# Designed miniproteins, single chains, continued (3): the designs that were tried, part 52

Each design is a single chain, and the fold is of that chain. pLDDT is the mean over its residues in the fold that is shown.

## One batch from the design tools (miniprotein)

Design m9906
Fold by ESMFold2-Fast:
Structure m9906 (fold): chain A 61 residues (1-61)
Amino acid sequence: MSAAEVIAAATRADFIAAGAAEEVAERVAQKILEVGSRTSDDEEIGREASRLAREAAAEHI
């Protein structure tokens, strides 16, 4: 698995565990995968994934 795939799967699971709707969890995971399609930099993927997760959590959790 790529870093984006691992982070997306973990973020999706965390959102579901936190009580977010499956659609919200899947949307965040897809955005993280999209970041991984644009860059192979693991640090950038992690940074962008954290930003996307915080924004979604603030809006939906």
Scores: mean pLDDT 79

Design m9907
Fold by ESMFold2-Fast:
Structure m9907 (fold): chain A 59 residues (1-59)
Amino acid sequence: MQVAVATMPVPALSEDELELRPGQRVEVLEEHEDGRVLARNLATGREGWVPRSALQFLS
């Protein structure tokens, strides 16, 4: 399982986007070549797209 942590606040501007707060951990489900990541918030269980630049990937 690939895990990442949010390094900045991420607002959900549409229903398919994931809201994140700094320090929240996500499971990376898919990486897209356009710089977006489909992720699941491990605290809330919600899924959505986030910019890869907002995430620090963990091993």
Scores: mean pLDDT 81

Design m9908
Fold by ESMFold2-Fast:
Structure m9908 (fold): chain A 68 residues (1-68)
Amino acid sequence: MSWGQLWQELLARMSEEEKLEFADILLEAQRTGDWAAARARLSELVGRHLDPELRAQFLAAMDAWAAQ
C-alpha cells in the first residue's frame, strides 16, 4: 500500500477527535523533539483502526518522516 492509500484508509477510520489527537501528538513531538514518546502514542492511536501489518507500515513511514 502506498503512503497516500494508507493515510486515506486511516483518515476514513478515525473520528474527528482522533484526528485532532493525531495532530496534537505531532505538534508535541515538534515542540519537544521527543519522537520516541510521540511514536508510542501514535502506535496506540493507529492500532485502534489499522491491523498490525498496516500499523507497522504506517509507523515505518512516520519513522522516515521524523528522520528528516
Scores: mean pLDDT 79

Design m9909
Fold by ESMFold2-Fast:
Structure m9909 (fold): chain A 68 residues (1-68)
Amino acid sequence: MSVEEIAERALNGAKTLLASGFSEEEVAAFLVLSTGLSREAAMEAVRALKAGDDERALEIIKEGLEKL
């Protein structure tokens, strides 16, 4: 599975959790668990998603995956 494919799946999961009423902290924890992102990077991605900036959120997730 490509880094892009993993990042898109994580992005879609995070969007679904936010739409379902999960907190920013819970969605960040999901991203940490599913991708290995730092909590800081995961929180930044969640904030981008809440702002409607899906492209920025995807960038953050991809960068985090590259640091592993």
Scores: mean pLDDT 82

Design m9910
Fold by ESMFold2-Fast:
Structure m9910 (fold): chain A 90 residues (1-90)
Amino acid sequence: SNAEKLLEAAQKAVEAILAGDRETAIKYVKEMIKIGDKIKNPLAQRYLISAVVLANAALVALDLGRTDEARQYAEGMLESAKKAAEIAKK
């Protein structure tokens, strides 16, 4: 399902951020956005927007060498993506 694919992409994005792998992190954030476009539930979309904002904040923090901030933003991203996936389930 799109919900399962979203959660998988979000989990892989957080793993990449925690590893400092910016290129892989960007790949999975883009995958989250692509999958998110297929999820039409308005409440799920609210959490998806939050997840993308937090993902971008994590990537910026990673670029600035702020690894602890990047981890916190990545954890927030995953939490929002989990909420979006939960709502998007049939």
Scores: mean pLDDT 86

Design m9911
Fold by ESMFold2-Fast:
Structure m9911 (fold): chain A 64 residues (1-64)
Amino acid sequence: SLEEELERLREEIERIKEREKEGDPTAPEQIAKLEKERAKVGLELAKQINELTERVGEYDLSKL
């Protein structure tokens, strides 16, 4: 799911940040790429939640 994808990316970013603290010079670029991907997945999840919320709201009213 998109939520699992976001959690996976968050954990990966944390691991790379730990390497950055240890002096890995490649870490900042990797973090930037992962954060960009996380932002895209977050937007996708937000769109799906919005669509579901609007659909459920309309559907509940029509079931009366």
Scores: mean pLDDT 75

Design m9912
Fold by ESMFold2-Fast:
Structure m9912 (fold): chain A 57 residues (1-57)
Amino acid sequence: TSAALEAAFARGQALVAETKSAEIARLWEEYVRALAAGDEAAARRAQQEIDRLVAQL
């Protein structure tokens, strides 16, 4: 039914948003750790991945 499809779609969107939020938080931890270690390449990689995920929200 259309109602079941709408519910499934809404649930999927919520799960994707929650998963992305958790991954962004993890990447921020990596970014901060990389900055503390002076690892510019790792920090840049983490920042780019955060930007990619945020753009999808």
Scores: mean pLDDT 79

Design m9913
Fold by ESMFold2-Fast:
Structure m9913 (fold): chain A 70 residues (1-70)
Amino acid sequence: AMREKAAEIARAIENKDYETVASIFEELGLKEAAEAARKLSTLELPPHSITDEAVKAAHVIGKALLELEA
């Protein structure tokens, strides 16, 4: 179910396992969200700052999760 997939993705995000997040989004046909998750997996973020790319990727992932809950 879509709701169960959203929960699985949320758990993977908590574990910072963005490769698993990307794989699940790809299976659901959400390629933009999958690419955003892969980008977060490869980004090295400064300890106390967030890059514009990370913010945009998080927004795409959040939007996809909202659609899975609908």
Scores: mean pLDDT 70

Design m9914
Fold by ESMFold2-Fast:
Structure m9914 (fold): chain A 86 residues (1-86)
Amino acid sequence: VPEEKRDAIEGEIKLALGRMALALGMPELAVELLSEALELLEKSLGETHPAVIEALRALAEALEALGRLEEARELREKAREAEEKR
C-alpha cells in the first residue's frame, strides 16, 4: 500500500476513534486521536477534503470540552474556510 493511501486509511480510523472518544466523554483522548487524524488526512487528502473538515470540527469540539476556547475557535474558522474552498 502506498504511504499516502496508508496515511489516509489510518487518518480515517483515528478520526472515527476520536469521535467515539468524544461521544464517551473522553476529550483528552479525543484531542490526541483527532490531532493525529488531522495531520494524516491533511497530508494524504489535502486541506479541503471532507474528512479533513470533519477532523477540524471534531477537534474543535474536543478542545471546547477542555475549555481551550481560542484554539477551538481557530480550528472552526479553518474548517469553515476549507469548506468554502471546496
Scores: mean pLDDT 84

Design m9915
Fold by ESMFold2-Fast:
Structure m9915 (fold): chain A 78 residues (1-78)
Amino acid sequence: MSPEILAVSAAMLALATLEDLRLEGKLTPEEEELLRKTALAAAKGDLDEAIEAAEKLVELGVEEAKYIKELVEEAKRL
């Protein structure tokens, strides 16, 4: 898998997570900001920024953020 496909996958997962939390009425302003930042950073190829934002989401208990982080870390290694 190419770094671009992994980064786009991470961005899409971040946006899907944001929408899911919003529809459930569980999305906090901090989570929304971090999910949007993760998606934008991953889409732009700012992989370190995407990892930092995803790490903060993991600390907040957003389970999907672990997978987002793994996708970005794999993209950075390729």
Scores: mean pLDDT 85

Design m9916
Fold by ESMFold2-Fast:
Structure m9916 (fold): chain A 75 residues (1-75)
Amino acid sequence: MEKALEETEKKGQSKAPLNKYTNELIEAIENKDEKKIEEIKKKMKEEGVSDEQIEALLQNAETQVKLEKEKEEKK
């Protein structure tokens, strides 16, 4: 029972390369590459990442880019 649920989690949760997608999203946002952002979002959906999780990752990436720009503008 629990093993079957764990296999489902491996396909769409926690085991997806979320760190890779987060880094790619940060780079795409920094470059203002809207096409690349859309491609990454689509790829995450294909790997079973939920829309809510994709939006959370996108928001985190945007926050990280904003913080980096704020450091540059304040120095």
Scores: mean pLDDT 69

Design m9917
Fold by ESMFold2-Fast:
Structure m9917 (fold): chain A 58 residues (1-58)
Amino acid sequence: HMEEKEKFKEFLAEQARWLGLDDVAEEILNTEDVEKARELFLKAVEEYQKKQREIAAA
């Protein structure tokens, strides 16, 4: 249980770093609640996608 939660947080942090969201990755790793980490990641991805759409439109 504990091991699975830590692995999941690390996975989310790696995905955030892959998107260039190093600040979000650090927040995810510092969050003790895996559900909060998931929400942080999802919000960051949503914001990232909005930025990418704006860049593509320009």
Scores: mean pLDDT 77

Design m9918
Fold by ESMFold2-Fast:
Structure m9918 (fold): chain A 80 residues (1-80)
Amino acid sequence: MAPKEAEILLSLARMALAIGDYELAKRLAEEAYRLAEEAGDLETAARALEVRAEALEGLGKLEEAREVRERAEELRARAE
């Protein structure tokens, strides 16, 4: 199971995306990724990278968003 803290941070990051606070969404997703990595939870880590990529797209950082999305896909493949 994902650490509860990482899941809470992902929920907050998605709310930040919904209100257009991309900087907050990025920071929350980065912290969720760190906690998921520490726990060895590849699925939650992949989800955190996906939220980070969406935040980067909102900030206009399209190339960085693409790289982060590719990393998320690789982690998801490893989790399966």
Scores: mean pLDDT 83

Design m9919
Fold by ESMFold2-Fast:
Structure m9919 (fold): chain A 56 residues (1-56)
Amino acid sequence: SDLEELLAAVRGEKEVPAHLKEKAKQVEERIIQLILDTGKIPSDEEIEKIAREVLA
């Protein structure tokens, strides 16, 4: 699934698929913004939530 592919790519487990490059960039930007706003690295659950919202 695109969600599983995107999460694996964001975790550095695989190369970002060409069709998900823009979505991966959006997930990365949201993670960076969350870190800036909270001062904490997001949990795996928060990252999955962001990925689901970006793919919606």
Scores: mean pLDDT 80

Design m9920
Fold by ESMFold2-Fast:
Structure m9920 (fold): chain A 65 residues (1-65)
Amino acid sequence: SMELEKLTPLELAVLRLLSRGYSQREIGELLSISPGTVSKHIRSIMEKLNLPSRREAAEFGRRNL
């Protein structure tokens, strides 16, 4: 998808884990980054993809990854 090309490799990794049902804390542990950094990436993903919520970002990832 053209929209996925807007994401950095790290944002794409965060989106994949979010789509698999991992929490913000678990994503941080899996990627060796802080939960606050995960939160910033989720906000950036939602902004770049024009998605109104974290739940819709997870659903988008499930449909497009």
Scores: mean pLDDT 86

Design m9921
Fold by ESMFold2-Fast:
Structure m9921 (fold): chain A 59 residues (1-59)
Amino acid sequence: LLEEALRLVEEGAPASRLEDLAVRALNAGDTATAQALAEAARHVHEGDYERAREVLRRA
């Protein structure tokens, strides 16, 4: 999920794609990954793709 999310951010995908991955992580019981994906999605909503990438790399 995190590698897929990083690719999406690098390609300039909308935050909704990261939010979809966060739901998938939560359904799998991975709360830490879901939190990182939700935080990255918030930064994408703000247009801050660099910060979104940093969040995902730290997760």
Scores: mean pLDDT 83

Design m9922
Fold by ESMFold2-Fast:
Structure m9922 (fold): chain A 65 residues (1-65)
Amino acid sequence: TTRLVAGMLMAIGLGLEYGEKVEARLVNDKIEVTFEEDSEKAREMAEEIKRYAEELGIEVEIHFK
């Protein structure tokens, strides 16, 4: 749906803003976000994505390599 697509684009945008590599994927109406490294900046970005997802009412799973 439109909200899920918006959430995915937002996750990519946050990755661009912080300079971290972020991969976003839509799986079973859920957005999976994977960070290339588990760093302090990546964790802060993950918290922002999670809060954004709550406001949009979408489900997001966050993973670190």
Scores: mean pLDDT 69

Design m9923
Fold by ESMFold2-Fast:
Structure m9923 (fold): chain A 87 residues (1-87)
Amino acid sequence: MSEEEKKRKRELAIRITALRIEAIGLELELDTLDPETAERARELIEKAKEHLELADKALEEGNLEEAEEHIRKAEEALLEAKALIEA
């Protein structure tokens, strides 16, 4: 792996960690919502968590492009969950 790839891998790992922390924070807010909204937000948070696990696996396999795609999908899911929670 090149120095540039090592740097990119580290940057992607930091992004995954930050998104996991965000997911935990959003999950703690679910108890403040009506049950239907909480269920929809929980489904989006679980979708994000699944993509973050796939991103970690891709990083371990050295597939940086695959990892980046899963990080993007996790970001989208968390953004949708956040919109429901902060509405």
Scores: mean pLDDT 86

Design m9924
Fold by ESMFold2-Fast:
Structure m9924 (fold): chain A 66 residues (1-66)
Amino acid sequence: SAEEYLEQGKRLMAQGRYEEAAKYFEKALKLDPNYGEAWRNLAAALARLGRLKEAGEYAEKANELF
């Protein structure tokens, strides 16, 4: 489920595995594009990877959903 992908991504974030975490948040969003928490977590992962422009865009999407 989208929630299971979100939780796996959050575990990977805690481990510093930001690229893998981003992939799981993307999988969650593929199942539920309106999942604001997944957009916020994807933005956080991308910011940790230095992908600041994409992180900003996805944080903005999360804010539109909440």
Scores: mean pLDDT 87

Design m9925
Fold by ESMFold2-Fast:
Structure m9925 (fold): chain A 96 residues (1-96)
Amino acid sequence: AEELIRFLDEVAEIVNEAKSIEEFLEKVEKLVEEAKAKYPELAATLDRILGALKGIAGRAKSLEEFKERALALLEAAKRAVREGRDVLAAIQETLR
């Protein structure tokens, strides 16, 4: 869905502009809640993406490591959407 790709692009922008992991989490949680209100049918997928990003944030040892891993996850998710593949499976593979 174009809506999910737009959401993933907005999250990637927040990752690139974030000055700390905490700032990223505050902004992405707000974006997820706004997106869930606008697209209720995507709520479960959006929650899983947020959960994966929070997992990376909790394990990353630096802002740089967080950004690299978060952008890789978002790119894998966008590719899965474009190819009609399971987004959650693509995210799970990136978390290994």
Scores: mean pLDDT 84

Design m9926
Fold by ESMFold2-Fast:
Order: structure tokens, then C-alpha cells, then sequence
Structure m9926 (fold): chain A 57 residues (1-57)
């Protein structure tokens, strides 16, 4: 749970910076963690996408 939160936060920061490669790497690492659900991955993807869209304003 702590690792999921950390990787999600890093992916959000990478998305704000426009670093799409870093976002992809972090989301792949999150998806590879034991006990991660599809909902956990989806929440992280959605958070990163929202951060990216907001940064484009």
C-alpha cells in the first residue's frame, strides 16, 4: 500500500512535468507489485492523466 502510494505520487509528478516515458515506467512498476489490483493501476493512471491535463492549462 505504501509502495503503491509512492509510485502513484511519482507518476503524478512525472505527468505534471510532461515526462511520458517516466510515467509509463512508474505505472509498469506499480502494476508489477504483488497484491496490486486492476483498480489500483486504474486509479494511478487516472491520477497521472488528470495531472497531465491540468499542467497543459
Amino acid sequence: SEEIERLTEEAVEAARAGDSKRVQELLERLAALPGVTEEDVRRAEDAALRAYIDSQS
Scores: mean pLDDT 83

Design m9927
Fold by ESMFold2-Fast:
Structure m9927 (fold): chain A 72 residues (1-72)
Amino acid sequence: SAGREIARRLRELAETLDLPEDVREELLGAARAAEAGDLAAAARALEHALRVAPEEARPELEELLAEVRELL
């Protein structure tokens, strides 16, 4: 399902991007919510991550946020 694919990508970003601990935990929580069908939680977590992310991490977060928004 779309939610499972979004959850997988949220976990990959949480593991690979240089993000603050609280933001990484928020992305992991949003991945669980996305698997349960709550894509709005995924969008909120990605929006928060984008506010604090270093420039190099922003393109991947923006790409996933755009995909999540298309599903809402």
Scores: mean pLDDT 84

Design m9928
Fold by ESMFold2-Fast:
Structure m9928 (fold): chain A 135 residues (1-135)
Amino acid sequence: MDEIRALFERSSKYRPDVLDALIDAVTEYLTGLSPLDAVVNTPVGPTPSDELGRIGWLSLSPETLARLGLSTDRAAVESDPERVKARMLEAAGLDPARVEEDLLDFERALRLVRLFIPDPELAERVARAFVEFLR
């Protein structure tokens, strides 16, 4: 956990609120929740699924949003956060019915992390630390 935090804090492009929500979602998974429940039930906000869509949008670059066919308009994302979540899972190659097994796969975890981290070396280090911590 502290190594993942220290990697994100060194990126001048990362918002602290997004880092805390990601740490909380990983922490919930490690308390014996399914990865889907941890990703959907982040401790940030009253509607975990809606909050995950907002966190995802706030973390993605405009170029990544455009490649996913997502709006860069905040009001459009606030009206359909489930679409953001669905596109992130699809882009990562995660099956919503098997997210638990899928997130233990390094290449799938790395695809998910690369939606948020455009630096390929940093994304690989974070995905490795994430998968090692989930085993």
Scores: mean pLDDT 59

Design m9929
Fold by ESMFold2-Fast:
Structure m9929 (fold): chain A 64 residues (1-64)
Amino acid sequence: SPELVKLELLKGLLKIVANSERFIAERLEKAGRLDLAEEQRRRAEETEERIKEIEEEIKKLKEK
């Protein structure tokens, strides 16, 4: 369905965002910017929570 395709695309994009946020956090930590690294990790966790919500929606749509 078009809805399923849109959710799968959104999930894919959010995974890229989460990975980028984690990568930036690791670089900031290595640079000694611990405060900025912690903020970026928090953002990555929020993005990962959104991914889980989208995955649950996809699963429910596939079960119908």
Scores: mean pLDDT 87

Design m9930
Fold by ESMFold2-Fast:
Structure m9930 (fold): chain A 76 residues (1-76)
Amino acid sequence: SSEIEKVAKAASTRTEEGIKFLIEMLKHKDVEVRVYAALLLGLLGDKRAIEALKEALKDKDPRVRTAADTALRQIE
């Protein structure tokens, strides 16, 4: 829950540090944190996330892979 709160805070700031934190959270141990980070990166539409989201397409959990695919489709 604290990690989810940090992810939400990072997305709300829209800073370079916030985007970097969200990218780091794509590798978090908890599936829910990785899913949430991917969805927020897609919502923000920041092209800096593209490479990290492409790596998330290879995640072991199908929920993370689906979230990453959705996020990439939102980033033009």
Scores: mean pLDDT 82

Design m9931
Fold by ESMFold2-Fast:
Structure m9931 (fold): chain A 60 residues (1-60)
Amino acid sequence: MLTREERVRLVAEAAQKIDDTFSDEERSRAYRRLAEVVQEYDATGDEAAFRKRLEEILAE
């Protein structure tokens, strides 16, 4: 299970990549998906699913 610090770091890294690579409209969509992934992790604690979903959001 991720520590609080590791979870915050992974989310921050994903947010930074979204800011660096996505347009304003794409960024809004990506941030909504990121919020869903965080909510799902908080409900399930499934680290493997969390990491996979983050990679899917950040893929082209």
Scores: mean pLDDT 78

Design m9932
Fold by ESMFold2-Fast:
Structure m9932 (fold): chain A 82 residues (1-82)
Amino acid sequence: NKEKLEELKKALEENPTGIIYAQTGYLLFKLGDYKEAAEYLEKAIEQLGSSSSELLKLLAEAYEKLGDLEKAKYYEELAKQA
């Protein structure tokens, strides 16, 4: 919900971790904010130094929703290797 999104954004200001970036991106995706979701999910991958297939699949779907089929395919292929 929106209240949890604000809580997560505040947590990121205090301690920007890959896990909190991933949680924020996931919640943004559920809210339909696909562009912002993709940005936070990319930061999650950068901060974690590794990524789960679930995280990569979610990022691919966010890009598909945005019409960026090239990036969607790129992250789908990465998810198969994770």
Scores: mean pLDDT 82

Design m9933
Fold by ESMFold2-Fast:
Structure m9933 (fold): chain A 115 residues (1-115)
Amino acid sequence: MKEGRELGREAAEEIRRALEESKTPEEAARRSAEIVLKYVKKAKSTGTQVQIVEEVGKKLTELAKDPKYREAAVLAAEAIERGLRELGASSAVIGEASKALEEVKKAAEEAEKEE
C-alpha cells in the first residue's frame, strides 16, 4: 500500500525531469509512458499499480497548469493511458489512467482560460 505511493512519487519525479529535459512535447510524452510502464511492471499488485498511476496523475495535473509543460503533460497522460492498454493492464489501472487524463485535460483548459 505505502510502497505504491513511494513508487508513484519516484515515477512522478522522473516524469517531471523528462518534461524539463525533452526537446519536444512528443519526446516528453514517450519518455513519460516508458517511465510509468517501468514502475507498473515492477508492481506486484493491482492496488500498487493504481497508486502509482494516481501519484503520476496528480503530478501531470500540476504540470498542466504551467504553460511551459501544458502540451507535454496532456500528451504524456494520453501516451500513459495508451501504453497501459497495450500492456494489458487491469481495468482498474486503465480506469485510473483514463481518470487522470480527464483531470490533466481539465487543468490545462482551466489554466489556459486564466491567460
Scores: mean pLDDT 86

Design m9934
Fold by ESMFold2-Fast:
Structure m9934 (fold): chain A 76 residues (1-76)
Amino acid sequence: AREEVDRLIEEAARALAAGDVERALALLEEALRLAREAGDREMEARALRGLAYVYAAAGDEEKAEELFRRAQEVAA
């Protein structure tokens, strides 16, 4: 479970580096879903931070700030 979530986050980072924002978001949304199903709050926070990073890179600063806040709340 964690290994799969980590793989999805790594693949999302590669997609973002290639400029594929849509693929990066889809991979991170799947990572978030799997982390939530597993009850893994640390992995959930990592997936939320990944989503925030993608939205920030795409210019959606408000969405990015919201997601960073949610990640901090989950990891506390």
Scores: mean pLDDT 84

Design m9935
Fold by ESMFold2-Fast:
Structure m9935 (fold): chain A 84 residues (1-84)
Amino acid sequence: MKEELEKKIKELKEEIKKKEEEIERLEEEKKRLLEELKKAKTIEEITRLIGRILRIIGEILDLEREIERLKEELKKLEEELKSL
């Protein structure tokens, strides 16, 4: 029982870490696109860059919600482990 909880906690921590790393990559991509947007001179280029930035923001928000859910689950499992 305790060993199974420790395994689940480890797996959740790994999943959270992976998603946080994905957010970091998306934030760097967003930063690069914002710099490109400052240099954009055509409506077509501006529209394309805004579209990509909005997509990345959506992906970050989705990942942040998943991380919040996983952190809540992790907290519950850690409390269960402490009760043993």
Scores: mean pLDDT 85

Design m9936
Fold by ESMFold2-Fast:
Structure m9936 (fold): chain A 57 residues (1-57)
Amino acid sequence: SLYERLAQHDTGLSPEELAELVEAYRRRDYARMREIAERHGISLEAAKAIAEAILRE
């Protein structure tokens, strides 16, 4: 589960940035997701996985 990576703070994102990432994902705003990902040294694929993990129960 990608939730394990999120719980370990493997992403380096703050709670506020995680919320922005989730909102970008919900809007299909890939440009915004990429911007957040690049700021934190993660790939767009990793950013998508993080957003999906948060939205998944």
Scores: mean pLDDT 72

Design m9937
Fold by ESMFold2-Fast:
Structure m9937 (fold): chain A 94 residues (1-94)
Amino acid sequence: GEEYGERAREGAKRGDEEGAKEAEEAAKKGAEAGGTGAGLAGGYAGAGAAEAGNEGGAEGAEGAAKAGAKAEGAGGAAGAVAGIGGAESARLAL
């Protein structure tokens, strides 16, 4: 949970501050509500959102905010789906 939140914070330093902050807050709420499992999923979504924000600028920032809000509303479910998608993308890049 915490490690993924830290990555979101680093993305913020590169110009995606608001998006990363929302994603980190959603991850924290997920951890509180669902324990370590939900926190991990939420943090994953937050980290991915921050990375997308850095790449797309304004479009990425919108995506990051949306992903953060989704993780908060849907709990760990949204984070889990994002994590799976991320893993798939990484495999395709390899």
Scores: mean pLDDT 49

Design m9938
Fold by ESMFold2-Fast:
Formats: sequence, structure tokens, C-alpha cells
Structure m9938 (fold): chain A 71 residues (1-71)
Amino acid sequence: MTRAEEIDELLARAAKLVREGDLDGALELMEEAEKLADAKDMPRVQHALDLIRKIKETRENLEKQELLASL
């Protein structure tokens, strides 16, 4: 199996975990893909990491906002 094929598999698994709400699991898979990525594959892995981190940050900020609103 080529490195690109391994990265494709990790991206597919991470996308499934994001759909299931497992953002932490998706991040772990993307960090593994980042270790395997060459310069050619790095932009797509970085894009996926940035999106997942942004989703997680937005969710955490919304949860904090709800907590503050309850005070």
C-alpha cells in the first residue's frame, strides 16, 4: 500500500468519526496522517486538521456561552 493510499484511508475514517460526533478520534487519525504525509499530501491533511479543530473550538465556545448564560 502506498503512503497516499494510507492517508486516503485515514481521511475517510476521520470523516466518518466527524459525522458520528467523535472529534477527538478524528483528530488522532489526522495526526497519524500528518506523520505519513509528504509535501504533496500535507495541504489536504492540514486542511482536514484545521476544519476539525475549528469545529471542536466552536462547539466548546458554544458550551461555554450556554454556561455563562445560565448564571
Scores: mean pLDDT 78

Design m9939
Fold by ESMFold2-Fast:
Structure m9939 (fold): chain A 59 residues (1-59)
Amino acid sequence: GKLVRALVDLPATSPDELAFRAGDILEVLAEYPDGRWLVRLVSTGETGWVPSSALEEIA
């Protein structure tokens, strides 16, 4: 899928959300119109929901 970079550090506030750090590379699995994307953290393989505003498209 589409590759994105995390712009900020963000903790998970619920079990369905993914925690990441600024500079992490994530793969977009699904996009929803509410501004949340389902992503996979490339380094760990963990998946979860993140706000699309915290991400920058790179590929």
Scores: mean pLDDT 79

Design m9940
Fold by ESMFold2-Fast:
Structure m9940 (fold): chain A 62 residues (1-62)
Amino acid sequence: MSKEEQQAAAQEIMNEGLEMIEAGVPMEEILEKVREKAKARGLPEEVIENILAGLRDIYERE
């Protein structure tokens, strides 16, 4: 997967996570679903961890 493809996939998955935050889904479920989606799309572990960290930060600040 190219770096550009990784960024596009990461943005899409991040947006899905943000929608779940707005819907009031618990953080633990959001992180699990996002991790599963990211792995299914073949994202590297470091990219997955960055997505999860970003969602956690947003959730905590909301």
Scores: mean pLDDT 80

Design m9941
Fold by ESMFold2-Fast:
Structure m9941 (fold): chain A 75 residues (1-75)
Amino acid sequence: SDEEFAAALQSLPDTLLAGLILEEARRGDVEGLRKLLEYAGEKLSSPAVRAALERILAESTDPEILALVREALAR
């Protein structure tokens, strides 16, 4: 369920969540990345997760991935 998924993500160490976000972006999985960013909650503000988002901005050429990451960083 969405509640179980959100709880699972928010219980992960920030570094593991950051790694998952980076890997979904590198796979070009727009929907997987969208879901991770939607359910990460307050962990989007963690230094590890923000570093992963900045790295995706530097590495990605996919306009949908870049849009999702820019929206997450603006929060």
Scores: mean pLDDT 84

Design m9942
Fold by ESMFold2-Fast:
Structure m9942 (fold): chain A 88 residues (1-88)
Amino acid sequence: DEEFKEIEAKLEEIKKEIEELEKEIKELEEKLKEAEKKGDKEEVRKLISKIIGLELRKIGLEIEMELLEKKKKELEEKEELEKKLKEL
């Protein structure tokens, strides 16, 4: 069950990182709206580039989270089967 705990800890870490990225993206989207109102084309381009970079990182973390959640489910099912075998 060490492996299960390690997966849970990693999932918690990834969830927090995704939440931080979502917050940063939202802040950058607000800055983008302000830069667009000012007509600052250089700042708009810079902010769009940063937002795209963070969105790509978020997608990568969401994929990793999905794979870890699948592995966690497989380990839970294995542990349930091992419990049933011990009761026999």
Scores: mean pLDDT 85

Design m9943
Fold by ESMFold2-Fast:
Structure m9943 (fold): chain A 62 residues (1-62)
Amino acid sequence: AAAAEEAVRRAEEAARALAEMIKKAYPDATITVERVGERTVVATVTYGDKTYTITVDARAFL
């Protein structure tokens, strides 16, 4: 549905904004943002030998 796709778009925007903030604070971090499911956007942050996963649920934007 169009509403669900708009929610995912907003979730991707939020994830990208968060990625920019993290990259500004930790320039050596590698950050990838991807849509994993119908309503889930995941930002994966790798810094040194550690990996952190941040999940953004598009339902928050419905």
Scores: mean pLDDT 76

